Designed miniproteins, single chains, continued (3). Designs and how they scored, part 96

Each design is a single chain, and the fold is of that chain. pLDDT is the mean over its residues in the fold that is shown.

## One batch from the design tools (miniprotein)

Design m11338
Fold by ESMFold2-Fast:
Structure m11338 (fold): chain A 104 residues (1-104)
Amino acid sequence: DLEEELKKRQEEILKELAQIGGEWLDKRLKILEEYGNRFSPELIEKLKEVELEYLDKLIEFFKKNNAPEEHIKLLEEAKEKIKNSKTVGELFSVLQEYSNKLFK
């Protein structure tokens, strides 16, 4: 059944995406616990590292699954803006902007 094969492939894709997101969330929370509560000047640098790693994994995932080139370009643009972010607020603004663009 072609429909059952498509559902199984979609479930496998979603499971891989969920794992990438889960690993990102865990790493982000650890950085916020270690550096955020301590008001460390390294907070922005550590958060940028985690977000850039997450975006790299998403780009590889999307390329592997033949995602539209436009989605990959949006993630690459997000990486550049994250690299140029100087504050946690600027970083979160970039993440929100590109999240909205990906979901249209």
Scores: mean pLDDT 77

Design m11339
Fold by ESMFold2-Fast:
Structure m11339 (fold): chain A 104 residues (1-104)
Amino acid sequence: PNNTTINNMNNFTRDRTDRHIDFINNNDMNRIIDYTRRNRNTTFRNFDFFNRVNDFNTDDYDRRNYYMTDRHYRFVRDRNDMTIYIRHNRDRRDYTYRDRYIND
């Protein structure tokens, strides 16, 4: 199951970007959720947001925002659970990815 979840995460990254997702923390997810909420009533209906945390030997998180306009990603967070809804413009299929971030 864990291997399947990791494979799904890797496939998500490869299908949507050419970059590997190393880690998305709670603050980044809250920012993504807030961003998508604020943009739901704009002309950018096919706007998606992807945030990556820099894991290279820094105590400060160097976050990079990846913007794509051809797909819509909706991030929903409940407690320490994150659900990503992905909609591709043409196939009208909704893909649901659920990842759980547990904080001590």
Scores: mean pLDDT 35

Design m11340
Fold by ESMFold2-Fast:
Structure m11340 (fold): chain A 72 residues (1-72)
Amino acid sequence: ISQQMIDYLAQASRALTRGDEEKAKEYYAKGKELYDKYKKQVDEALKNLGLAPSDDAKGALSALMGKKIYDK
């Protein structure tokens, strides 16, 4: 899941580097959609561990992954 999300974000970054804003937006949207879809499963896993699910924490992880791609 994280790997596939990173892959979409990497594709978005590469498209931006090529100046293809349309593909960049498409890949970014797909990565975000996957993250949102699997967020429910992650929330359930956190609940089983006795941890409260946090939208902010998951958003921060997604942003961090994007930043790591841009840093390269």
Scores: mean pLDDT 59

Design m11341
Fold by ESMFold2-Fast:
Structure m11341 (fold): chain A 83 residues (1-83)
Amino acid sequence: MQAVIDRVAARDPALAALLAQAKSLRSSTDPADIQLYHENWTRVVIEAYKEAPDDPIAQLALASIKSTSEPLPEDEQEAVEKL
């Protein structure tokens, strides 16, 4: 999965920025930062799964997102449920 994320980030500077922001928020205990981390990480996982749907780690990451009760924007929630 990390190699897939690296490939996606290399071709999409917007996703690279979201991934960098998520990494910077990882040590925060602020609820707003935790929510933003989950939103950014979910978008990265969706794109990684689209790039490599047969990657078992990408499949597990997507399944974890589907199982979590963390709030997501409606468009991301619909995209996750549709996959």
Scores: mean pLDDT 72

Design m11342
Fold by ESMFold2-Fast:
Structure m11342 (fold): chain A 87 residues (1-87)
Amino acid sequence: SAEEEKEVEELIKLMDEVLEQAEKEYGFTVADGLSRTIAAMTLAYQKGVITPEQLRKVIDYLEEKTGNKAEAALLRRTLDGLEEIKG
């Protein structure tokens, strides 16, 4: 729905903001593409600003929007690994 799409877009913005603040604070940059998506997801999860359920919604949205099933599968595996370490 339009409401779910808006919620996911707001979560993506939050993830991007968290990574951008870390880049400014620590003086590094992450290249655009899959590596940036992984870094933003990992950092937002570690900071507790996004839940695993919300991250799965983001990954589902990105898969639908891009059609990139391989990227989505890698993001899901990365999230599963983060949950294993933190649980």
Scores: mean pLDDT 86

Design m11343
Fold by ESMFold2-Fast:
Formats: sequence, C-alpha cells, structure tokens
Structure m11343 (fold): chain A 71 residues (1-71)
Amino acid sequence: MAEAEEAARKVEAALAADPELAKAVQERLAASSRTGGLAALEEVARAAEEMGDPEVAEAARRALEGVRAEL
C-alpha cells in the first residue's frame, strides 16, 4: 500500500510537471471511453512509454500493481 501510494504520488507529480503528458492521458481516456483509477494508471503508463518517459511509466506500473494487489 505505501509503495503504491508513493508510486501514485510520483505519477501525480509527473502529470503536474508535464502538461503534455496530462493532456495525452486525458485524450486517451476520452477516446477509449475508459473510466476509473485503474484505467487512468494504465493510460498513464502507455502515454509515458510512448513519450519516452520510462520513469513515469515505471511509476504508473508500480501504482497499478499495488492497487491490483489490494483488490
């Protein structure tokens, strides 16, 4: 849980620092009609990988794994 929270904070900080990444995530969620935190984390990981941000992609994957483990 703490690990997932830390990863989620890194993702949130990256989205705040990179408005293009935040916009890409929003557009992907809208285009796919996906909703919910898990879907948002999946789209963040995908957008970050496509934009060449492996650090953000890894943080999103860790947050996703943490949430999945708690389910």
Scores: mean pLDDT 73

Design m11344
Fold by ESMFold2-Fast:
Structure m11344 (fold): chain A 68 residues (1-68)
Amino acid sequence: EEEVEELKKIIDDTLELLKKSKSIEGVKNAIESLKEALEEEKAAGREAVAEVLEKGIEKLEELLKELE
């Protein structure tokens, strides 16, 4: 649970920085990194962490749509 909370904060902070920079490349790179982490966490059976990563990917994909 503590790791989940910290991960949420990291994702939110990253999203805020990417919104300020308006970097399409940066958003795409962040999405790829989180998708890789999601596959690893799903394979490990860490459902709570995987859910946070899925939500983070959704937020980044919405930001990408706003920037494109």
Scores: mean pLDDT 80

Design m11345
Fold by ESMFold2-Fast:
Structure m11345 (fold): chain A 58 residues (1-58)
Amino acid sequence: EREGLPFGGFGREGTIEGIRKAAAHYNMTLSISEEDGEEVFELKSADGVTRRTVTRGE
């Protein structure tokens, strides 16, 4: 997509990229999805899965 200049989303995208790199460094998988207007972050490691939901919280 990428239509024009992105507004009000710069910090979120940069933060997500940083989190992905950190997860890879610790051998974890990060999954991000949206559910009913809320963002869901799921971290999966060899020891198990941790799931956290945030409400438009970036």
Scores: mean pLDDT 58

Design m11346
Fold by ESMFold2-Fast:
Structure m11346 (fold): chain A 81 residues (1-81)
Amino acid sequence: DRAARIERLRREIEELRREIERLERLREDVLRTKKELEEKGLMTPQIKATVDAVLAEIDRRIRELRRRLRELRRELRRLES
């Protein structure tokens, strides 16, 4: 059923949008913490490595979700045509 596929895709797209927004907010919080630690002179090499690793993982996940979002949006447009 085409209508059921469209509804499922719209739901998946909305879920991905919300997950991306949550990860973007988390990224901003981590960046804020990093800046505060740097400004206070509390940034050790070990803390920096951990923070950078967390940021890299968040960025990787955001890129993956954005790629999936583009694919689902393309599929939705094809079904709505």
Scores: mean pLDDT 87

Design m11347
Fold by ESMFold2-Fast:
Structure m11347 (fold): chain A 84 residues (1-84)
Amino acid sequence: MAEEYLKKAEEYLNEAIKALEKGDGKTAAKYALKANKYAMEALKVAETKEQILKAVGVAISSIGIVFEASKIDPKAGEEAMKQM
């Protein structure tokens, strides 16, 4: 179960990065928020140190992406931050 949440978290994190690279702050913030939520779910059910480290890594990275997205679309970044 943790592996499924981690897979989704990583998929959404990658989509957020791609959106940020295209200058789409709204989409980047949306996917970063989804990545953060799945990472937090993975952390709740993590059974190994590797799962914990991956979940924490995605969670921290998603916060960073929301900050970068807020430079492009401040309202989208603010809304995503309120949900974290």
Scores: mean pLDDT 86

Design m11348
Fold by ESMFold2-Fast:
Structure m11348 (fold): chain A 101 residues (1-101)
Amino acid sequence: MVPEKRIEVEGDESPEVKRLVEAAQRFADAAIAAGYTRVEVRIKVDLEKGELEMEVRYEAPEDSHPREFRYRLSRPKATKEEILEAVRRLAEVFEQQAADL
């Protein structure tokens, strides 16, 4: 099987979001190296609305259902820095999940 890797990013750009995308790419590469055949990551950041969404799905050849983890944050009164702190924590989640593959 040819492994499939898809990473989609929507919304605001920042150094923290770029670091999160790099962590997602490292996770996807680690998952493929571990034998997973499909990895999909979707990240959405809206600093004005205080919204942060991340969805990760990855499949082994024998899986009938994809393995997944999700994160959703909606805090309309949150500061930009509070949302960026959550973005930094999500990058750490990718590093932890990559170690557990």
Scores: mean pLDDT 81

Design m11349
Fold by ESMFold2-Fast:
Structure m11349 (fold): chain A 100 residues (1-100)
Amino acid sequence: MKEVKLPEEVSLASNPFDLSEALTEKNQEAAVYINVALGYLELASQGVEGALDKAKEYAEKAMRIAREALDDPSLSMQEKLTSAMFVVAAAVILSVGDEL
């Protein structure tokens, strides 16, 4: 996947991660999916039906892309550290979702 497809609800989600020119394509994609997952997790905490399933879906997509970045030998140690942080963020979202 070379482009991130944004769901219609992305504009309604809070954005805790700003995309920057310093991020690689994979880290940018992971950051977008983490933001979408957090937005759906917030909606799920408010009782919106189906939001929890979408939060988990996007967190799993973020984890997959971040793990692919960790396995990429062309990425710098700093980029891999950023990817590792996104794996942790996705895991936290999934864990919080299991408590809802």
Scores: mean pLDDT 73

Design m11350
Fold by ESMFold2-Fast:
Structure m11350 (fold): chain A 61 residues (1-61)
Amino acid sequence: SEIEKIKRDYEEAKKALERQLEAVKKMPDSPFRKAQIERLERELKAVDEGYKLTIENLKKK
């Protein structure tokens, strides 16, 4: 169930980041908004990549 915990942590992190991205997209168009969108999109990608690497490492074991 280490995989189940990793999946839950991943899903929670992803939902939190997606919610933040949705909130930022409702802000007035500004350099701050653009920077926050780019940051959150990078964090979402990092979370997705980290999850894939973690699962792959567990499969190699």
Scores: mean pLDDT 83

Design m11351
Fold by ESMFold2-Fast:
Parts: structure tokens; C-alpha cells; sequence
Structure m11351 (fold): chain A 63 residues (1-63)
């Protein structure tokens, strides 16, 4: 995770980085699996809203 966070921080804006981190923390609060949390974080950082929503839905169904 730390390497993924560092890459997001360097490749995206500070706003995108914060949005990605907030999405990860929200997914964690809802009990979503760590694997889905990381992929949701990456999707949000890349502004891939459709992928982020799909991953959140699947994470909630599987958790």
C-alpha cells in the first residue's frame, strides 16, 4: 500500500491524492476487503468513477 500511495502522490494532484485516501478510509469503515480498498483508491486517484463505483459495490457484496 505505501508504494501505491507514494505513486499516487507523485503522479496526481494533492486533491486527487486526498480523494483517493478518503475513498480508501470510507471503504475500510464499510468493511470492504483490503484488496478492493486499494483498487478503489487507485480508481479514484485516476478519476475513473465508473470503476470506483463497481469496485465499491462488489466489495460491499463480498464483505
Amino acid sequence: MEEVLEKIRKETTEEQYQSALDAYLSAKEFGVDERYRIEIMIAVANKDVKRAVKLMTKGLEES
Scores: mean pLDDT 78

Design m11352
Fold by ESMFold2-Fast:
Structure m11352 (fold): chain A 84 residues (1-84)
Amino acid sequence: SVETLKEITEELYEKYKSKLTPEQEAEVEELMAKAEEAIAQGDLFTAGKLYTGAIELIVKALLEAGVPEEEIEREFEEIYEKAL
């Protein structure tokens, strides 16, 4: 659901904000802000796409920062279980 995607995105951003460049932080914040605006307009499809884009951007940033893929996978599993 869009609510689950929002929770996952917000928790990932909060945990990994310090590992992102200022430019990557700005892009994630822009995507999250646009997603919240889409929710306010009732456009859940666009909101879902924007949150997914933010998650992909965070994952890419973590890989570029040298975080192992296996560590990212474990973190996603933990956040997903918590969001259930």
Scores: mean pLDDT 82

Design m11353
Fold by ESMFold2-Fast:
Structure m11353 (fold): chain A 98 residues (1-98)
Amino acid sequence: SDAEEAVRLAGEAATKIVQGSENITRGIGLGLALVGAAVGGELALKTGNVEQAIADGREAIRLGQYALDNIPGEDGKEGGRLGVEAGRLLLAAAEAAS
């Protein structure tokens, strides 16, 4: 499903964000927040909370965009791109459920 793929991409994004981060604590925090948003959104969809899934998808996009803007180099940019894609897939799954 798109929600399951979003969780997978968020995990890949978190790994790339951590690898690209000069500040490892910030990288870990951002990666955990991104995975939390994707997992939270998938759980929200499974429990019929479409509004929460939309909020979680938007949060994943925001976190991925933050990584694109603030974490330099190829790993940071790839992590940011994957995070944005995870959020977009979660939003698509939420819209299909509404």
Scores: mean pLDDT 87

Design m11354
Fold by ESMFold2-Fast:
Structure m11354 (fold): chain A 62 residues (1-62)
Amino acid sequence: AEPPPGKEAYLKKLAERLREVSDEDFKALDIETQAKIIELNLQGKLREAVELFDKALAESKK
């Protein structure tokens, strides 16, 4: 399927969010959780993906 118009805009948003929390935090998550976040982003659920990341990080940091 063709990528949606404005894909660059959401990609930029994702990059900023991920950059803000740094790689260390992302890598601290479970492998499955990391993959799920990526998939959510690809499905167009950018906000959901970012929120899931933040929530999963809090759980992992327990």
Scores: mean pLDDT 66

Design m11355
Fold by ESMFold2-Fast:
Structure m11355 (fold): chain A 86 residues (1-86)
Amino acid sequence: MSPLEQFDREALRLLGEFLGRLQAARRAGASDAELQALVDETVARLEELYRRYAPTLSPEEQAQARRAVANLKAFLEEELARARAA
């Protein structure tokens, strides 16, 4: 498995953990601040993941990983908005 494939797999695992925690928190009646904290924690973990893998990636793969992190951050905020609306 390539470093980029390992990065993608770990990023998807973090996303899965986030979605499970968000659903559990919403069911428990968590505050907007608690839901935002969950997003912020997951964003920090994604940024740490990128920093850990970046030295192992080619410049092209680094650009792909940066776009993946940006897209995942946007997705987390969209999921937060949906959770607040539900």
Scores: mean pLDDT 87

Design m11356
Fold by ESMFold2-Fast:
Structure m11356 (fold): chain A 93 residues (1-93)
Amino acid sequence: SEEEEKLRQAARLLARASSEDPEVRALIERVLLEALDKGIKFNGADVVEAVHAAVAGRLEEARELLRKGTRSEEDYEELWEILEEALAERRAA
């Protein structure tokens, strides 16, 4: 749990540095934390870029970034589902 807490803190710091838009930061933090909770192994920088691509409507680029940032098709599919759900619940003003 100490290693898990360190990974969660790293995810929060990465999200804070990822965008000036607080809604995009919250979206990135949610995706990273949900991926960690599901035990998905990923590259944080690729996931951040994937969320930015998805928010901009570049869904194919977002998928390729998640595939690059994960180690298996199963991890990629789970992470893509997390991102799709988070985007659907996003409340941008």
Scores: mean pLDDT 84

Design m11357
Fold by ESMFold2-Fast:
Structure m11357 (fold): chain A 71 residues (1-71)
Amino acid sequence: SPAEEKLKEILEEAGRRLEAATSLDEVRAVAMETSRKIQELAEKYKMSDELVGQALVQLQRLVQEAVERLR
């Protein structure tokens, strides 16, 4: 679906930005921006709570990996 394609693009972009992040402030900024984009997409396309939850879990994993790399 268009929503699932957009969601994948948002998460792939977040992954690239988090891998390139050099500070915890950058990680926080990417996480906040990505979370907003996911919520906006969910409202626009009336995405299921399950799909939104899965996307947020994926974002949390990417954030955790970036934080661990920068510690």
Scores: mean pLDDT 88

Design m11358
Fold by ESMFold2-Fast:
Structure m11358 (fold): chain A 64 residues (1-64)
Amino acid sequence: SAAAAAQAQEQIAGGQRTVDGLEARAKEVTAQDAERGAQYRKMAEDARAELDRFTAELQAQVAA
């Protein structure tokens, strides 16, 4: 349980880094190519939604 909690926290942190990276890339790319920048923004939004769902599911599973 403690090891599982630590792994879950690492996965959440990794997901957050992925979202942050995609958001940063979207801002950078938008200056050069607005359409490609919009694609990265959508990827960041999708990644955040997945991270939020994963976090909620983990919290529900641990609440026992």
Scores: mean pLDDT 83

Design m11359
Fold by ESMFold2-Fast:
Structure m11359 (fold): chain A 100 residues (1-100)
Amino acid sequence: TPMEELLAKFREASERFAELYLEITGDEEEKQLLLELTDKFLEHLKTLSEKEAAEELISAVEWYIEKLKELKKKYPEYAAKLDELIKEYEEILEKAKELL
């Protein structure tokens, strides 16, 4: 379904975020926590209607974009990689809005 494809893209983007976070900070525990929270969130979304899942996904993606922008300010040497990831989340956000 369109929602299943969107959740798969969100998982892939969030895995890239976790890997990039480890590259920037060296924090393996935080990387693992980000992956675990992503898995729990995706399982939660599967219990919702498509519209409710899209609404919660939109809120989560907006939060992730803001966190990536904060990282970009703290680690400007990673700005290019962070901008690529922000773009991936912005594309997910646009697709999620189409499901409302």
Scores: mean pLDDT 88

Design m11360
Fold by ESMFold2-Fast:
Structure m11360 (fold): chain A 80 residues (1-80)
Amino acid sequence: SMMERERVILLAGVTVAGGSVTFAEMVIEKNPQLAKEILEATLDYAKWLLEEAKKRGDEELVKRVEEIIKRAKELLEKIK
């Protein structure tokens, strides 16, 4: 169904966003500029995921996205 398809897309987005934050953390010392660009792009995307998760009332998905946003912000502060 359309609703199930949308949820799968959001879950895929959470997986990609989390993986992007992990990759940024791995490269932060060697290439802080690349890490910053990845984190900023991931943060913008994760904020959209958060709004979509909230519209669905999906509390578990909201929590997952908030953890990704928190991690991305913490890593971004290390670069600034």
Scores: mean pLDDT 86

Design m11361
Fold by ESMFold2-Fast:
Structure m11361 (fold): chain A 75 residues (1-75)
Amino acid sequence: AEELYARAKEAAEAGDLATAMGLMAAAFAVKFGPEKAGELLREALKQLPPDDAERVRRTAREAMEAAGLDAELAL
């Protein structure tokens, strides 16, 4: 979770907000479970353009799967 937060901060500082949001969602899923992370992520995705929302979903899925979580429960 800490590594994912650090990576999210780096992405945000680089201006890659979609990657930062996806990594933050994955970090939240590691700590609190993918279902709860999915509730917050779905609300955030409503505020984004479709292309950015897709990048966030893809980044979150990849990071959650790499952490051994079922990304389908969050997405």
Scores: mean pLDDT 76

Design m11362
Fold by ESMFold2-Fast:
Structure m11362 (fold): chain A 55 residues (1-55)
Amino acid sequence: SPEVERLREEIRTLEATRDMLLAYVPRSPEEERQRREAIQTLERDIATLRRRIAE
């Protein structure tokens, strides 16, 4: 369905962002914490969208 296709595209965008953050080398302890928090949020959002597709 067009809705599922849109959700899959959104997941791909979020996964690409997560992968970029995972490849980033933090320049400070503050950046490292911020990066970890951002990755965690992205992974949660990806999981939420995947569950929505499964419904």
Scores: mean pLDDT 87

Design m11363
Fold by ESMFold2-Fast:
Parts: C-alpha cells; structure tokens; sequence
Structure m11363 (fold): chain A 81 residues (1-81)
C-alpha cells in the first residue's frame, strides 16, 4: 500500500510540474509570436523561429511527462495487485 501510494504521489507531482512548465513554454511562444507581428520582417522571422522551437519543447515535454506518468501508474497498479 505505501509503495503504491508513493508512486501515485510521484505521478501527481510530475503531472503538476509538467503542466506548469508546459504552460510557461506556451506562454513564451505566444509572446514571441505577438512580438513578431510588431517587429521588422527580419526580426519577425527570428522571433517566429524561436516561437516554433519553444512550442516544440512544450510538445516534447508534454509527451515525455505523459509517458512517465503512465509508467508510474502502471508500477503503482502492479504493486497494489
């Protein structure tokens, strides 16, 4: 019971940390795109490129976090059985 509860708590903590970091990255990407709209064409291209990289980081982090949460939940279920 204690081991399964610890794994479930790790999954919850990881989910919260992941959601916070993904939200920060999305906010940064949106700001970069808004700045691009008000910039010179050359600066706008650089800002759009940075936004694309930030959104890619957000997607990669989200996928990794989901995979790790699923693994922790599976381990908790196995220990609880």
Amino acid sequence: AAEADALRQKAIDLSKEGDKKVAELITEGVKLREEAKNSTPEEGKALEQKADEVFKEARDLSKKTIEEIDALRAQADAVAA
Scores: mean pLDDT 85

Design m11364
Fold by ESMFold2-Fast:
Structure m11364 (fold): chain A 78 residues (1-78)
Amino acid sequence: DDKEKVLKVVEEIVALLRERGQDLVAESLKRNAERAIERSTNPEEALKYLQKALEALKAGDFGKARGYIALAMHIANS
């Protein structure tokens, strides 16, 4: 299930954001992701960008990670 895979990646991103002191971004993502994925018709495409966000966070590129998170949420809500 692509939706289950998306939620798993979101959990990893949320954990890393909290580790870096970005608690407000983490809380916003957790809340918005649950709502967006429940209604999403494009979970596979959203998953691709969330994976890129996770990679950017692991590389220390927070700006790029935020961009990919925003894009993934836009796709999930579209």
Scores: mean pLDDT 79

Design m11365
Fold by ESMFold2-Fast:
Structure m11365 (fold): chain A 99 residues (1-99)
Amino acid sequence: GKKEALEHLERAIDHLDRAIAAIRAGDLASALAHIDRAGDHIRKAAELLGLPSFAKEMEDTLAEAKAALQAGDVASAIFQLEILIGLLRIVVGVLKLEL
């Protein structure tokens, strides 16, 4: 239900915040692991909400952020992750109004 989707989105945001912290610390392995965990939570939330196109757009952006990070483009990776966090926070806010 919406409450379970909300919990998954909040977990995704936490993992993306941790990914950015790991990137800033130079811990590539930790950053990639947190991005992957965020993706898992976004996918579960999207399934619960019936938003497959939104899930695909988020997954594509996460893949681009991972590619940028692996190429050493730290600035682009962080920017993409911060945009995702902003979008997820908007979705969380809307869901809280509907609960």
Scores: mean pLDDT 88

Design m11366
Fold by ESMFold2-Fast:
Structure m11366 (fold): chain A 70 residues (1-70)
Amino acid sequence: SLETFIEAAKILGKLLREGKSIEEAAKEAGRYAESQGDKELGKKIEEIGRNSKSYDELERKLLEEYLALS
């Protein structure tokens, strides 16, 4: 759901500020989405992190997913 995505994105941002890599932060945020019953969204968030080479690319891909869910 959109609400699950927003909470996962907040977790991802927090982990990045704590010094975790994009891939690890996205993986942990994806696990949160899976824990809320949204396994497909969790895998998508992990995929976005794995495929993002920079913070700018990560933010763009997350915005695209947000718009797709809204």
Scores: mean pLDDT 87

Design m11367
Fold by ESMFold2-Fast:
Structure m11367 (fold): chain A 78 residues (1-78)
Amino acid sequence: SWVEELLKKGKEAVEKGDFSTAARIIATLGLLAVGYDIEAELAEKRGASPEFVQRLRDLAEEYRKGLKELIEAVEKAK
């Protein structure tokens, strides 16, 4: 629900024309997606369970979906 909270705040910023806040939230969603992908790669190399690695990849995908949705909201506001 962290991604849902960030997405909600991002959409509220877009609706208010606060593109500075929207840009920061977009950057945060993107960084978290990349971060979880890197953590998954490292966990896999360190012999973590396939289930744990998949959980990290699922988290990265959730943040990527939130990022895409917020970018689409910005594009519609233009």
Scores: mean pLDDT 86

Design m11368
Fold by ESMFold2-Fast:
Structure m11368 (fold): chain A 61 residues (1-61)
Amino acid sequence: SAKDEELLKEAIERIDRGEDVVKILREMREKGASEETLKKVLEYSIDRGIELLVEGVEKVT
């Protein structure tokens, strides 16, 4: 739905800003986000976390 798309876009921007993912997910659920949309946010967060972790390891000497 249009609401789910709006919430997903907002969540991605907030994750990219380094905001707490658990807080974002709770607020999205309270705003009526679908389970599928919450799953997409969680998957994006995990992929982002892996990317940052890999980059961090590459900088360790």
Scores: mean pLDDT 78

Design m11369
Fold by ESMFold2-Fast:
Structure m11369 (fold): chain A 62 residues (1-62)
Amino acid sequence: SAALEAEILIAFARMAFSLGDYDLARRLLDQARATAATIPDAATRARLLADIDALDAEIAAA
């Protein structure tokens, strides 16, 4: 499912960020964002996009 794919991409992005690979983390978040945008359930889509935005902000602050 798109929701599961987005969650996996977010998890990989967090791992990349923890390893110092900011370029990979951002690429994975871009993929997660594109995938999350296709989720038909508005609440699930909003939650995952918020998670992506939060991690993107952490990467930008690093």
Scores: mean pLDDT 89

Design m11370
Fold by ESMFold2-Fast:
Structure m11370 (fold): chain A 125 residues (1-125)
Amino acid sequence: SHMLENMRKKLEAAKKRFEKAMKELIETVNEVSEGLAKRLEELQNEILQVIDEAIKLLEERLPSPEEVEAIIKQLDRLTAKMATVVSMAIGESKNEELKKKLEEQFDRVLSELAEIKRLLREAGE
């Protein structure tokens, strides 16, 4: 289906933007704490698995609204865990410029996740 292919391509593009934003955030967190950066890498892998499962579903059919809401709830739980890790990194940072950079980089990650959720909701309509 042309519609399924178009939705899959948009979601794949949004996934790539999310990965880029996460890479930049993880590199900055690693300057504060290697342990917190590793925790973010693990959470990134879990989020990417959820996104990849949604992309795979779109290879066969459009998801139902109920399937979309289940995926979004899973993404929101993982996002809350990431927010906790980023908050810890901000708290451990001794430099105000580094704190601001972490906040700005995490806002970019949240924006890319919001776009992924928007695309998923549109697919479920």
Scores: mean pLDDT 90

Design m11371
Fold by ESMFold2-Fast:
Structure m11371 (fold): chain A 67 residues (1-67)
Amino acid sequence: SDYLQKGREALKQGNLEEFRQHYDLASQQLFSQGQTALGHAVLGKGYFLIGDWEESERHHALAERAS
C-alpha cells in the first residue's frame, strides 16, 4: 500500500519511471502473497493512469479471472 501512495506522488511530480517502479513493486508484493486478482488490478490501474488503455484492460481481465 505504501508503494501505491509513493507511486501516485511520483506521478503527480511527472516522474513516470518512479511511478512504474512503485506500482510494479506493489503488484509483485501482492503476487508473492497469493493475491493475484489484486496484483493485476494494481497493474491495470497503473496502466490506466498513464494512458496505456490496452495493457490496463488486459490486466483488468486477468484480475476478474483470478477473482
Scores: mean pLDDT 86

Design m11372
Fold by ESMFold2-Fast:
Structure m11372 (fold): chain A 85 residues (1-85)
Amino acid sequence: DKEIAEMLAEQSPDAEARLKALFDELAALEFDGRLAGGTAEQRARYARVVAEITELLRETGGLSQAVVDHMRALEAELRARWEAL
C-alpha cells in the first residue's frame, strides 16, 4: 500500500520524538488541568498541542506503533499517579 509505504518512509526518529514530546506535554496539561481546574492559558496550550499533533499525523499518515506504545504508557502512568493521590 502506497499510504503505508509513505508513512513508514516519513516515520523518522525526529517525527517520533516530536510526537512523543507533544503527547508528554498533553499528558502533563491533562494532569495539571484536573488539579488546578484548568486556566485559560492551559486550555490554549492544550488546543495548540492538539493542533500540532493533528498536523504531524496528517504529514506522517498516522501513528507508528512506537508512538502508540508511548501513549499507552503515558495513560497508564497518568492513571497510576491519580490512584496514588
Scores: mean pLDDT 67

